# Ledger of designs, part 24: designed miniproteins, single chains, continued (4)

Each design is a single chain, and the fold is of that chain. pLDDT is the mean over its residues in the fold that is shown.

## One batch from the design tools (miniprotein)

Design m12804
Fold by ESMFold2-Fast:
Structure m12804 (fold): chain A 86 residues (1-86)
Amino acid sequence: MIDTKPPKPLTPEEVEQLKSLLSEFGKAARTDIDKAVQLLEKLKSFLQKRGFTDEEIDYFAEGVIGSLKALGKLTDEQAEELLAKL
């Protein structure tokens, strides 16, 4: 099926920026919730600049937080705090 809105591929530079933000977010989420929230806002701004909607960005952020929780990198409490900041 042909999608009327094809996915926007990230450039190699944008992929590296996203990887860097995700790495720092994962580290901060475990030790510094305020820094994690700031990194989450940077992630939202990055994706918004690429033309993603707020709903798509929130869905992506929930997926990242859920994945970190599933991998044992976040506690249930840390995940709930970050989701509440969306």
Scores: mean pLDDT 73

Design m12805
Fold by ESMFold2-Fast:
Structure m12805 (fold): chain A 67 residues (1-67)
Amino acid sequence: DEEERELVIRILQKMVEKITGKKLTKEQAELLVEKLQKFWAENPDATQEEREEFIKELVEEIEKKLS
């Protein structure tokens, strides 16, 4: 659903800004969403804490690739 995807992207952008102080490009945010959705699909039993930790790891990886 379009609304669900848009909401997820906004939440991730806010989270990344809070963690890194940087604003991701739309292309990078889209990549992050795809990575997360793949993780959730492969790990349906993952807790919210585990998902949050995975997001932090991905943000660091994308940030290094950006630089």
Scores: mean pLDDT 72

Design m12806
Fold by ESMFold2-Fast:
Structure m12806 (fold): chain A 74 residues (1-74)
Amino acid sequence: PRFIDPKELVYEGVVESLEPTTVNGEPAYRATVRLDSGTRVTALVGKSWIDAGLKPGDRVLVSIFSRVAEPIES
């Protein structure tokens, strides 16, 4: 199935910082995200989201399984 209870797989937070990095030779960003719980985590953000305007201060959904962050609204 394409969608199964996404709220159970992801946590909401705010991007505190974005650092350019490389994953398997591809440009990416390492985000430091403060979750609404107060916990600070690091997650990978694809360059395409940065190119679409994702920046520090934006709200994101963080997958704890994959450690990937995506905007709540694209």
Scores: mean pLDDT 68

Design m12807
Fold by ESMFold2-Fast:
Structure m12807 (fold): chain A 67 residues (1-67)
Amino acid sequence: MRKELEELAKELEKKLEENPEAEKLVVEVEAPSMEEAREAARILAPVIEKAKKLGHKEVGLDIKLTL
């Protein structure tokens, strides 16, 4: 999971730079536990911060638990 999330974060950063006019970005992640959901949020937090710096107006993260 962690490697996949880090790869997703890098891919999102690239897409944000390629699409500076995008107003909304929603990332959907499936997590098998609450601990992994929190880790996903933590790993993706820098991407959200970078999106705000690049001028994106709305960035959302939707984490689904697969309990």
Scores: mean pLDDT 68

Design m12808
Fold by ESMFold2-Fast:
Structure m12808 (fold): chain A 90 residues (1-90)
Amino acid sequence: MKMSLEEVKEKIRELAEKMQTASPEEQRELVREIEELMKEFAEETEDPKELGELLDYVRLLALELKNPESAQLFLEAAAKVADEFEKKLS
């Protein structure tokens, strides 16, 4: 995939907006899409700084969410990706 950091951020924001009005089951599916987007970007990018910036963006985006459950799911997704790609970030 040739999606840029900016494109990934825009897609994640779009999914975040959908989560605010989604059912709990739909929120889980949307978070899975966000997690997959982050993983695909992490695999494609050779720049650990860009991956770190994406993870920071997701964490900051969680603060903009009015739904605490959605915010928690975002933080968990970011943590999973950070753990999986720890060697790339260090």
Scores: mean pLDDT 78

Design m12809
Fold by ESMFold2-Fast:
Structure m12809 (fold): chain A 80 residues (1-80)
Amino acid sequence: SDEEKKKMKELIKSNFDMLVKEAKKYLTKDQIDIIDSTVKKQFKKIEDLLNKGDIKGAEKEASKLHLQITGYKGVAIEKK
């Protein structure tokens, strides 16, 4: 179970790292700093939920973060 939790955490982190890298191509420096701090805080929450065995809670928070990051990218592209 600990191995499976670690693997799931690494997979979620890898997916967010890719998403953040893509979004950063369209963002200002200030927006990048906001995303980096938001991702760091939210990922800590996801890790805590996974460590507690709340898989459903972790998935919900991960989906929420995904929507926030894609939202920032969309607004940045439209304003350019």
Scores: mean pLDDT 72

Design m12810
Fold by ESMFold2-Fast:
Structure m12810 (fold): chain A 97 residues (1-97)
Amino acid sequence: MLTEEEKKLVDEAMKIKNSKEAFQLLYEILTSDDPDRLRRAAIVLGALYAKNPQLAENAVAFLIGLPDEKIRRALTQLFLDPELQKLFEEAKKYAEK
């Protein structure tokens, strides 16, 4: 279940208008020193996929293209960690309502 703060993050992600804005938000989250950065990124991705799958896929493609080990490790965890995948699905379901 999403927290109230996580629900607000979904609402902010739903205001994103294009893949460049989505990329910028995800980049800022993933490069931060926030211990919850992976949880926050999973939530934002879930919301973006609910809003527009193509926009989300384009933003992820830009992130994958970066020569950045911190980003690469974060993306690997986002797509392989079952807990982060569950959080992504919860955010996506919340955004679709």
Scores: mean pLDDT 84

Design m12811
Fold by ESMFold2-Fast:
Structure m12811 (fold): chain A 88 residues (1-88)
Amino acid sequence: SLHLDEKKQLEILEELKKKSEKKDIYTAFIYSLEGKEDEAQKLLKNVSMDEVDETILEILKEQYKYLAKTEKDPEKRKIVQKALEAEK
């Protein structure tokens, strides 16, 4: 968890889903956050782990970008900015 509420995590996932051809992976993550675990697992059964890992990295990048904009603590903001640079 990156200290984001579920609503913001869902918004990030839905925006990434719109931009990506990997819509089933993003839909599975959305279902998992909504507690629809059986539906999420069905979507992930035919997906490679490399594609899942790549999708997780894209989600983390967008979550860090959001935290960089909204973090009120200057020291925490610096840590988030360094994390964004490391993920490039």
Scores: mean pLDDT 73

Design m12812
Fold by ESMFold2-Fast:
Structure m12812 (fold): chain A 69 residues (1-69)
Amino acid sequence: GLSEETKRAIYEAARKLKVGEMKRVGNFLLLRVDEKHVLVYDLEAKVEIGTFDISRSEEEFGDAIQDAL
């Protein structure tokens, strides 16, 4: 599973990204697709994990990514 540190790092990075910006966090690539959503890609598994709502709480956001893995 994802560590709490990794979940937090993804959440913080996702919220700071402007629409159209990308950032790598560990083995994940984040793309801010609109004002509320970030696309998460697993670079090691080479799969798109999903698109996640950054307006949710840190816990709900992190758990949604964990559940999609």
Scores: mean pLDDT 87

Design m12813
Fold by ESMFold2-Fast:
Structure m12813 (fold): chain A 75 residues (1-75)
Amino acid sequence: SSELEQKYLQEIEGLAEVVQPYLISQGASEDIAYLQARLEAAETFFNLYLGLKMPEEKLQPLENLVKQYKQQLQE
């Protein structure tokens, strides 16, 4: 649902705020660090919730976010 997607976006942003400055300090450009941090955060939460056996319908919005970040990084 859109409400669940917003919850995932909030969780991703919280983790990305820590990961993004680290990637920049390692020499990543701001654009790459922005997308890579959000991809890594989204994959982290996806793997966590998958391990907790969250239903597929609730994992789907998070899987879609992972796919979107991967597509943006390929551009």
Scores: mean pLDDT 89

Design m12814
Fold by ESMFold2-Fast:
Structure m12814 (fold): chain A 67 residues (1-67)
Amino acid sequence: SALEEAIKRALEEAEKAAVRLLLAGASPQQAQAHFERLLAEKMRELAEKYGVSVEELRRMVEEIRSE
């Protein structure tokens, strides 16, 4: 679905941003914090756009990441 594709894209973008921080000399903790912050922001945007709760999106993210 379009929402699933958008979630996968958000995860990929957040992961790439975290990796770029690591390559620039950031600590793993800093990179993880940046990943979590960016993902949370993207999840809020997707919740608004698709009319779903952030809680429902969190469940979908968990399902996608478990596959």
Scores: mean pLDDT 82

Design m12815
Fold by ESMFold2-Fast:
Structure m12815 (fold): chain A 73 residues (1-73)
Amino acid sequence: SVESIEDLFKKYDKDGDGKISEKDLGEFLKDLGYNYSEEKLKELLKKVDKDGDGYIDYEELMKLLASLQPDDP
């Protein structure tokens, strides 16, 4: 559910700035049952990280998860 994803996001958003790093994204996805390589995580981050700063916000994360859901049986 959205609240569970939001709570998990907040766990990795240690600074409270509304963003998580590539490393945190990898751990976040592992907590959800995804096991992606570091290189694949960089590709996924690049697609959603409009700023190219190596961080994603909650909106970008939700877009990423939506892109994975149809192909995650």
Scores: mean pLDDT 71

Design m12816
Fold by ESMFold2-Fast:
Structure m12816 (fold): chain A 72 residues (1-72)
Amino acid sequence: EIQKILDDAEKNLSPPAYALVKNVLSRIQDGQIPTDEEIDTMVKVVRNTHGLSDEDVEKAKKLIKQLVKIYE
């Protein structure tokens, strides 16, 4: 569930990618469910500011989309 996704993110993502996943979860819980385009934009911003690897980008997007689906 949500905790399993967070545990996966903490273990397998860089600290900035993990922070992104937690930030998106907080926004979703506050009723701000991002679109696919918004997810892509948020990931690009973090990649550009913190230098995420392609693996971090792919994994973070996948985990974020799983979180969105749980709340839909």
Scores: mean pLDDT 82

Design m12817
Fold by ESMFold2-Fast:
Structure m12817 (fold): chain A 66 residues (1-66)
Amino acid sequence: LKEKILEELKSGKAKILERKTLSASRTSVVLELIVEDEEGKVYRVILEIDLVTGELKVLEAEEIEK
């Protein structure tokens, strides 16, 4: 799941519905995202961005039930 979400975020296939900053430093930022995939499924994702290298790391990913 985390790997799939990471690839969809990198390729622009996931829509970002909501974005919340959980922590920020000079070298990294941690975001809480609500994202929708191409099939309309919604996920809550915790994403770490390395601001020096540009690397993205998915820390948590879960499908949201409604």
Scores: mean pLDDT 78

Design m12818
Fold by ESMFold2-Fast:
Structure m12818 (fold): chain A 81 residues (1-81)
Amino acid sequence: LEVRVVRLSGELSPEVLELAKEAVRRAVLEGKKHVTLPIPSRPELTLEIALMEERPPTRTWLVALYDKEGRIVAALLIEVT
């Protein structure tokens, strides 16, 4: 399963980026289309991932990072093949 970042807007730490890639990989393996999860090292932040497009063999996922006030601080598109 290949996971690649296609677009990134905002600032994202390497740790959060790897967490997002792993969350997308896990969601694909578990057959999920939408997941919201906390960031263990940053409890004030929430990561939301959603399947946007599926064109076999490629799946495009939208990832959004929210602060505790619900503001988007970063967003990225991840492709899975």
Scores: mean pLDDT 82

Design m12819
Fold by ESMFold2-Fast:
Structure m12819 (fold): chain A 112 residues (1-112)
Amino acid sequence: MELLEKAKKAAEEGNFAAALASIGGLIAEGNYEAAVEAALYVAELFPGTLEGAKALVAAGRAAELAGNRELAIELYERAEALLAELAAADPDDARARASLELTRALLAQARA
């Protein structure tokens, strides 16, 4: 619960790195439901951004670890769609392309 509040507060302050670190802490503690909640909150605050897409991937990973395969697939598909748009808008953005490749690999694994 304390890490969940820290993640939300960091996101509200625009500190994506601290928000993602707190989400990672929730996952490390096995608190996957709180990690999904925090990651979705971050994605809502950073719509249409690489940061928001990375938060959707983190939410998908947490959902998969929680045993919610259907939610994980949905979240990875949302992240893939956004990352594909970002990569198409700036073909020179290696970060968007790398995140897209990772997300596609995670989606393929979740569907297997």
Scores: mean pLDDT 86

Design m12820
Fold by ESMFold2-Fast:
Parts: sequence; C-alpha cells; structure tokens
Structure m12820 (fold): chain A 57 residues (1-57)
Amino acid sequence: MLAELQAQMVAKATFTYDPEEGARTAQFDRAGLAEIHALLAEQYGDEFYRELAEEYR
C-alpha cells in the first residue's frame, strides 16, 4: 500500500536543519535511494524504477 511505502521512505530519510530555508530538509543516502526505488519497482511493477534502484547500489 502507498501508506506503507511512504512510511518506509520517511524511515530512510535523514533530516537536517537548513538555516537558509529555515526548515528541515530530508536527505537520502545512496542505499536509501536504492531501497526506495526497489520498493517502487515492487509496488508498480515498473522496470524504470528497478533500473534506478540498480544505479543507486
């Protein structure tokens, strides 16, 4: 479900306070991006997301 995917994306994000924006920004490391795109490929069956997951490994 989209809610489960969204929760996993948030769990993999690192939040850093950006004083220029006055807000927290979400950052994903390469492993987090690979996992997120693998989950998108699994949920949507889209080869494009699978290829992106491989690129971020």
Scores: mean pLDDT 63

Design m12821
Fold by ESMFold2-Fast:
Formats: structure tokens, sequence, C-alpha cells
Structure m12821 (fold): chain A 63 residues (1-63)
């Protein structure tokens, strides 16, 4: 699928940035995220552009 779970996204974020997204209130357990939504969240958190691809790739691997 072109979407990933909150768990997959948060785990990928932690692995790539060594930080958990627990400070990101919009993430809830029933929400799924597509690539665009992940990028928008990462941009809002000030994550470097080069890390966006790594996080997306890992999130889809973990889905």
Amino acid sequence: AMTVSRKAFSLAFEEVLKTTPSASPPLNPETTYDQQQIIEILVSLGVPQDKHKEIIQRAFELE
C-alpha cells in the first residue's frame, strides 16, 4: 500500500533521527500516512530534506 501506520512512521523516524516523534500530537494509532503526509510532518518538525527519503523508505519497509 502507499500508506504506512503511525507505528511504522514513528519507528522509522526514531531510527533515522535517533529521536521519537512522541512530541508530534497529530500522530494517532488509527491514522495511516502517505508519502506526502510524512513529508509535510517532517518539514513542520524541521527535519533535513535528505532524511525525508530515508524515513519514508524505512517506514514503508516496516509497514
Scores: mean pLDDT 69

Design m12822
Fold by ESMFold2-Fast:
Structure m12822 (fold): chain A 71 residues (1-71)
Amino acid sequence: MSLEERIREAFERRGVRYLSQREAVELLRELGYQVSQAALSRAVREAGLRTRDGRLSVEALIRAVEYLLNQ
């Protein structure tokens, strides 16, 4: 299963459309990706991703992870 599919499945399992940065970091760590909130915040800013009330959509989180993996 791809990382994208695993992120989408996690959002569906949790029944949410958005995750806080803390929840997103915890999810990524569960998936085996060692990231900090600072690293995720930097990726969101540098990749120009939009948040809703400071929360990340599934699409925004996938793009942030793609940005992090290409650093």
Scores: mean pLDDT 82

Design m12823
Fold by ESMFold2-Fast:
Structure m12823 (fold): chain A 61 residues (1-61)
Amino acid sequence: SSMKMADWLVEIGAADNRELAIELIQLSYPELPRELAEKVTVELYEKYKHKPEEELIKALK
């Protein structure tokens, strides 16, 4: 992928950028159905939304 996953996990932590994150996942994986792109984005957001930014960056190294 042309996007770093770490950058997107930070972005989807911001509520107003979550829809943009879903759209960019679909652009990176055009064969992926929209429903799956939404599900993956929501699951990543739910998994990481409670973690501090420093811990999230550390986990992705």
Scores: mean pLDDT 59

Design m12824
Fold by ESMFold2-Fast:
Structure m12824 (fold): chain A 90 residues (1-90)
Amino acid sequence: GAEPQVELVAKETLASGLTAITFRTSDGRTVTIVKDADGNAVGAAAQLPDGRWLARAIDPKTGAVATRVVPDLEAALAAVEAGVAALEPV
């Protein structure tokens, strides 16, 4: 198959201090990767074919993931932040 191509669309700092990096795929879908202060991937959000978004948060200690389907990107970023907070050992 063709090599996967992504275009950087936006980079923003979330309320939690995590960094959201948004890419556009070759088929026009939007994907956001969420990174911690050290640059490690701790979550992601991807647009589904029906326009909803899938959000995932990853616990770096256990490898556990929290996954939610949400109506838009703002809800997806909020779900990633909530998932990261729920999985993070205090």
Scores: mean pLDDT 73

Design m12825
Fold by ESMFold2-Fast:
Structure m12825 (fold): chain A 77 residues (1-77)
Amino acid sequence: GLKDSAEEIVEEMVRSGLLAMEAAGSAEGKAVIEEKKPEVLQRTRDILQATGSEGIAKMIGRDEMEKVFREALKKAA
């Protein structure tokens, strides 16, 4: 929708990941997500600015957050 910008999707993924890591008691997993958040948000903004496409920015932002979640889960396990 119009409110679901690429940045908002990344921010919602960060929020969900932080809540999951907190519930799991993984300080290390939470730290990975917090460390990577500004990098993923900046990359999403840069791609949106370069391409003018919410679709492309969403795909790349989502892919980058999936990589962050994989790293966080590896720390939690």
Scores: mean pLDDT 79

Design m12826
Fold by ESMFold2-Fast:
Structure m12826 (fold): chain A 94 residues (1-94)
Amino acid sequence: SQRDRLQQIFDQTVSAVTDPSMRDVVQSLGDSVLSTLDWFEQQGVPQSDLDQFGNRLYQQMQQILQSVNNGDWDSFNQQVNDTLNYMTRQSVDV
């Protein structure tokens, strides 16, 4: 499922982060993403829309993980903000 795939990459990203404050940011982002996905499923959002949402978030998480692995915290902060903005827009459109 999209939820399981997203949970896996969030867990991987958390494990890659050594800074406790940055780890908390990733955990908070993961909780928000998974809660939003669970809520969309409860609202009966079509599977095709859930797949599009999940695929976009997975791509964003891959970029975030790459930034973490490279120690590129400027890119990390930008990518986290881009992901949060995307989620906010999707929540309004539901």
Scores: mean pLDDT 81

Design m12827
Fold by ESMFold2-Fast:
Structure m12827 (fold): chain A 63 residues (1-63)
Amino acid sequence: SLRAQAAELLAQGVEAASEMGKLYRKSLIDPRYKEQAEKAQKEMRDLAEKYTALRREAEEAER
């Protein structure tokens, strides 16, 4: 269901936030990680937006 998919996205977002933090710290020492950290940060932001939108769609679909 869409609601289950939204919950899965939320769980993935929590994991992504943790990994992004680690990559960001590495990027402060080694610039090779900077691009990966930036991509992870953008993906985390996009994931949060998708979670909110999908949650709303799931609510509407169940009406």
Scores: mean pLDDT 78

Design m12828
Fold by ESMFold2-Fast:
Structure m12828 (fold): chain A 81 residues (1-81)
Amino acid sequence: AEEVLRRGEEESERTRREALELGRLAGVGDVADDPEAREALLKKYGSDPLAVLQAIDDLLAEADKILEEARREAAKLRAEA
């Protein structure tokens, strides 16, 4: 139970960190001085800033889903023990 929860928390945290780095590279953060990294990221998600913001929101939602699933699995294992 504890190991399952810890792994889920680690995966959720990594996904959140990726979403935050995307936000910074997309021009909403302090890494705005790297134009090549910003251009590469916009090409990946499209030139529409709204599409980039939507991708960030989707990653944050996925991180929350990973954490909730890990919590449910840990609770199930505890209930069975």
Scores: mean pLDDT 69

Design m12829
Fold by ESMFold2-Fast:
Structure m12829 (fold): chain A 79 residues (1-79)
Amino acid sequence: MEFVGLAVVKKPVKVGDEITIFEFTDDGWKERKAVVEEINDDYLKVRDVETGERFIVKKLYEDKENDDFILGAVFRDEE
């Protein structure tokens, strides 16, 4: 499973929502847009809108004070 970057997911989040992934590359960082396909307690499954590539956003932190966002680590889903 390849680590690719970070995502900040605004709450409330639902299946079909578009999120931004910040991918770390050798050229610097790159924004990707992805659609949420699945929501679990520990992770989201998302699909890139341009390439159809699937990512897993593992929850690192969820803002419980303001219930505003989830900070996630993004990995390529090797399906």
Scores: mean pLDDT 78

Design m12830
Fold by ESMFold2-Fast:
Structure m12830 (fold): chain A 59 residues (1-59)
Amino acid sequence: MSAEEIAAGMRKGAEAAKSSRAAARVTLHGAEEVLATSTDPEVLEAAREAIRAAREVGA
């Protein structure tokens, strides 16, 4: 997948996290993996936003 596709996936996960605690936990886990493995600044920023959204829901 391209960096743009991964970033879009993270943003989709962040949006899903707002409506479901279970989705928030999935988003948090995926975003943490992306932070550990990605070097792309756009992807890292999207992952950080997803983590913030998930934590706001209580994941």
Scores: mean pLDDT 78

Design m12831
Fold by ESMFold2-Fast:
Structure m12831 (fold): chain A 80 residues (1-80)
Amino acid sequence: SPEEELIRRFTQALVDAYLAGASREEAIAVAQHYLDEARKLGAEKVADLAEWVIDQLKAGRPLEEVLRDAVERAFALLQA
């Protein structure tokens, strides 16, 4: 489905950003891009995940911890 493809693309983009040594601000920009795409598609669960990632990063959580939790949350969404 378009929502499952968007979840996979968002998760991959976050992993790629982390491996490239992206800053917190760059990771927020990635999550914001996928939040906007999710809103265009009406993919509420993906939008919620992207908003959660943005909120965690803005709260000062380390990117590696947020990414780990985001991947686990994305996996749960793909199984539901």
Scores: mean pLDDT 85

Design m12832
Fold by ESMFold2-Fast:
Structure m12832 (fold): chain A 79 residues (1-79)
Amino acid sequence: AEEAVERLREAARRAENPVDRQLLEEAAKGVERYAKQGDLEGAVRVLEAALTLARQFPAVSEETIEELERVLRELKEAV
């Protein structure tokens, strides 16, 4: 989970689009909160919700969607 949080924060720092940056920062915050409580399933649900939201908004870049998908896949392997 720590790796997932760091990856999302790195992506947010590299994001040129403010919408992408905000989405990635909120996703990282949510994952970190649930992971600190030992709720890895909750962390997975946060990423699934963020990815669903990202796919609904044209303002979110494909790069951000791909990063969310990659982090979600890696986190699911940890549960």
Scores: mean pLDDT 80

Design m12833
Fold by ESMFold2-Fast:
Structure m12833 (fold): chain A 71 residues (1-71)
Amino acid sequence: MPISEEELDEGVARLIIGTYIAIHPEMRETIYTDEGLEKLLEILSKTIKDKEYFERLAKAIERVVREDAGL
């Protein structure tokens, strides 16, 4: 079965969000807020050297966060 680039990006985004919450359980309350999301994206922007990949992943994370928040 062909996995689309979008499905792959979403899968990676969900893994990152889940891992971040597992390491920082306090973020479960704030990850669905603008402040919590911005903090996560800032950490990733410093870690991911490929800016194009970071932009794609950031969009996927924002999409997943919005879906999980019921937006």
Scores: mean pLDDT 76

Design m12834
Fold by ESMFold2-Fast:
Structure m12834 (fold): chain A 126 residues (1-126)
Amino acid sequence: MAEEVVETIKRLEKEDPLVAEFMATSYLVSLIKEKKYDEAIEVADAIIKAFPDSPFVNRAIYLRGIAYYKQGKYEEAVKDYEKVLELTPDSPRKAEIYRNLGEAYRKLGKVEEADKWFKKAEEIEK
């Protein structure tokens, strides 16, 4: 299935890159909502490997991080969230990503690191 999704995205990207990004993102979000976290991670990994230089890969990395968090894989979630911040430092979702990092670090028992990320999120929103 992951390979079929990648081929569909490649086909759509040739016709309309925005439609390809929307379809890839919507499919990943749908899998997460349906609690199909293993499939969401597999599909996101396939997209990241197939389109490493595409702007929408940052969204795929972020959604994979959310799926990892939902599975209790908090260290993997942290790694993906930090990677998104490295690739998109001026992201309009920066505050959301900072909160997600704080929640993941809290789940890992790293209270000081969690507090740091929550404070960064509040500084952007105030």
Scores: mean pLDDT 81

Design m12835
Fold by ESMFold2-Fast:
Structure m12835 (fold): chain A 88 residues (1-88)
Amino acid sequence: MNVEDLEKEFEKLSKEGKLTPKDLLEYMIKAIELGAPKENPLMSFVDTLMERLGISREEMIELFRLGVEKGIEALEEAAREKALKRKE
């Protein structure tokens, strides 16, 4: 699977009205794991979030997995905690 295949799956779910926040997060995890180029708008967004939060690629994947399992609210809370811990 490549980034184009992921984009097609995302568009299909969106058109079917079945796209959930969970599906979006799973899509982002796969895009990061496939090493999508910075020129991809999705990766630009992810890179901006990583820079803003001061976290690694692995930590970003962990946050997105948490969002998939427990919802976006849990992801946001964990992201704030990671940002605070980076102050040390």
Scores: mean pLDDT 68

Design m12836
Fold by ESMFold2-Fast:
Structure m12836 (fold): chain A 91 residues (1-91)
Amino acid sequence: SMPSQEELLEQMVEELRNLSEKEVEEMAKEIYEYGPQSLVTRLPNGVEAMFGAFLDEESIEKLKEEGWEILEERSAEVEGKKVYMFIATKR
């Protein structure tokens, strides 16, 4: 694989990991208001990457059952509901 693709994925994982609790809470509120979305892209090395959010932990577990590896996960509570943000890959 080309270094720029690995560097980009590692950078996105590190950015999600390093978000402050306040930034995570702000993103969670936006996700809760406008609805959770997931973006899937295929990297040139054949790896699929998913960037997204869910409103339940069961959806994260289902991704793992489907062969996705969760590289990073952050969560915050909004209106008594836990919002999960994640980056995952599938090989």
Scores: mean pLDDT 83

Design m12837
Fold by ESMFold2-Fast:
Structure m12837 (fold): chain A 70 residues (1-70)
Amino acid sequence: SLIEQARGLMEGVRSLEPVSDPELVRKALEYAERSIRAAEEGNLEEAREYLSRAEQLYARILREAAEREA
């Protein structure tokens, strides 16, 4: 479900919080939370848009973490 995907993304972001840009972490978590709220309200298109934005931010967080280890 969209809610399960968003929650999984939030856990992934939180695991990288100590080594990530705090502003990117905050925005990713905000979009994931908005996705969950939209899905609970039945606004599936809005939920997908917020989840997509959260996924883009999470991908950036992952790339930055990988660059530090390289």
Scores: mean pLDDT 84

Design m12838
Fold by ESMFold2-Fast:
Structure m12838 (fold): chain A 63 residues (1-63)
Amino acid sequence: GDAEAVRRAALAAGATEAGAEAIVRLAQSGDKDGAWAAGRMAGIDSGDPAAGERLGREARLAA
């Protein structure tokens, strides 16, 4: 998957730099379920659960 695209998507969804790196790491390791969960939680933490669901799906596909 494109790790840089996942990082940009995470930051655009309101993730912190540390949160974006964690999502990228999960995607790069092939942890599809972890990447989805981390993306979803980033959206919840930023107050946009819908953005989190989209980010989680993108990160899972990149893994």
Scores: mean pLDDT 79

Design m12839
Fold by ESMFold2-Fast:
Structure m12839 (fold): chain A 86 residues (1-86)
Amino acid sequence: MLYTESYSGATDTGYSEKEKEFTGKATSLSFVRDAEGHLVSIGEIRVDIYDKNNNLVARIELPAGASREEVLKKIEEAKKKIEAYS
């Protein structure tokens, strides 16, 4: 049988000085696994990105079953928003 695992939490996503000015908070991060525990698909992903003053700058939202390519595209779109905000 399939089952869903869900995780949420605050994550420091900064890897450069500019990126360190922003904080990512995962409000939804889900994985769908089979009965043996193998990852079948990625569930819903929702990450809110805030500046140093706790203003919401960007949001990454992906529906259940999003492909790796779709995930990477949304991350790049969020990075561009962060760069444009600065």
Scores: mean pLDDT 62

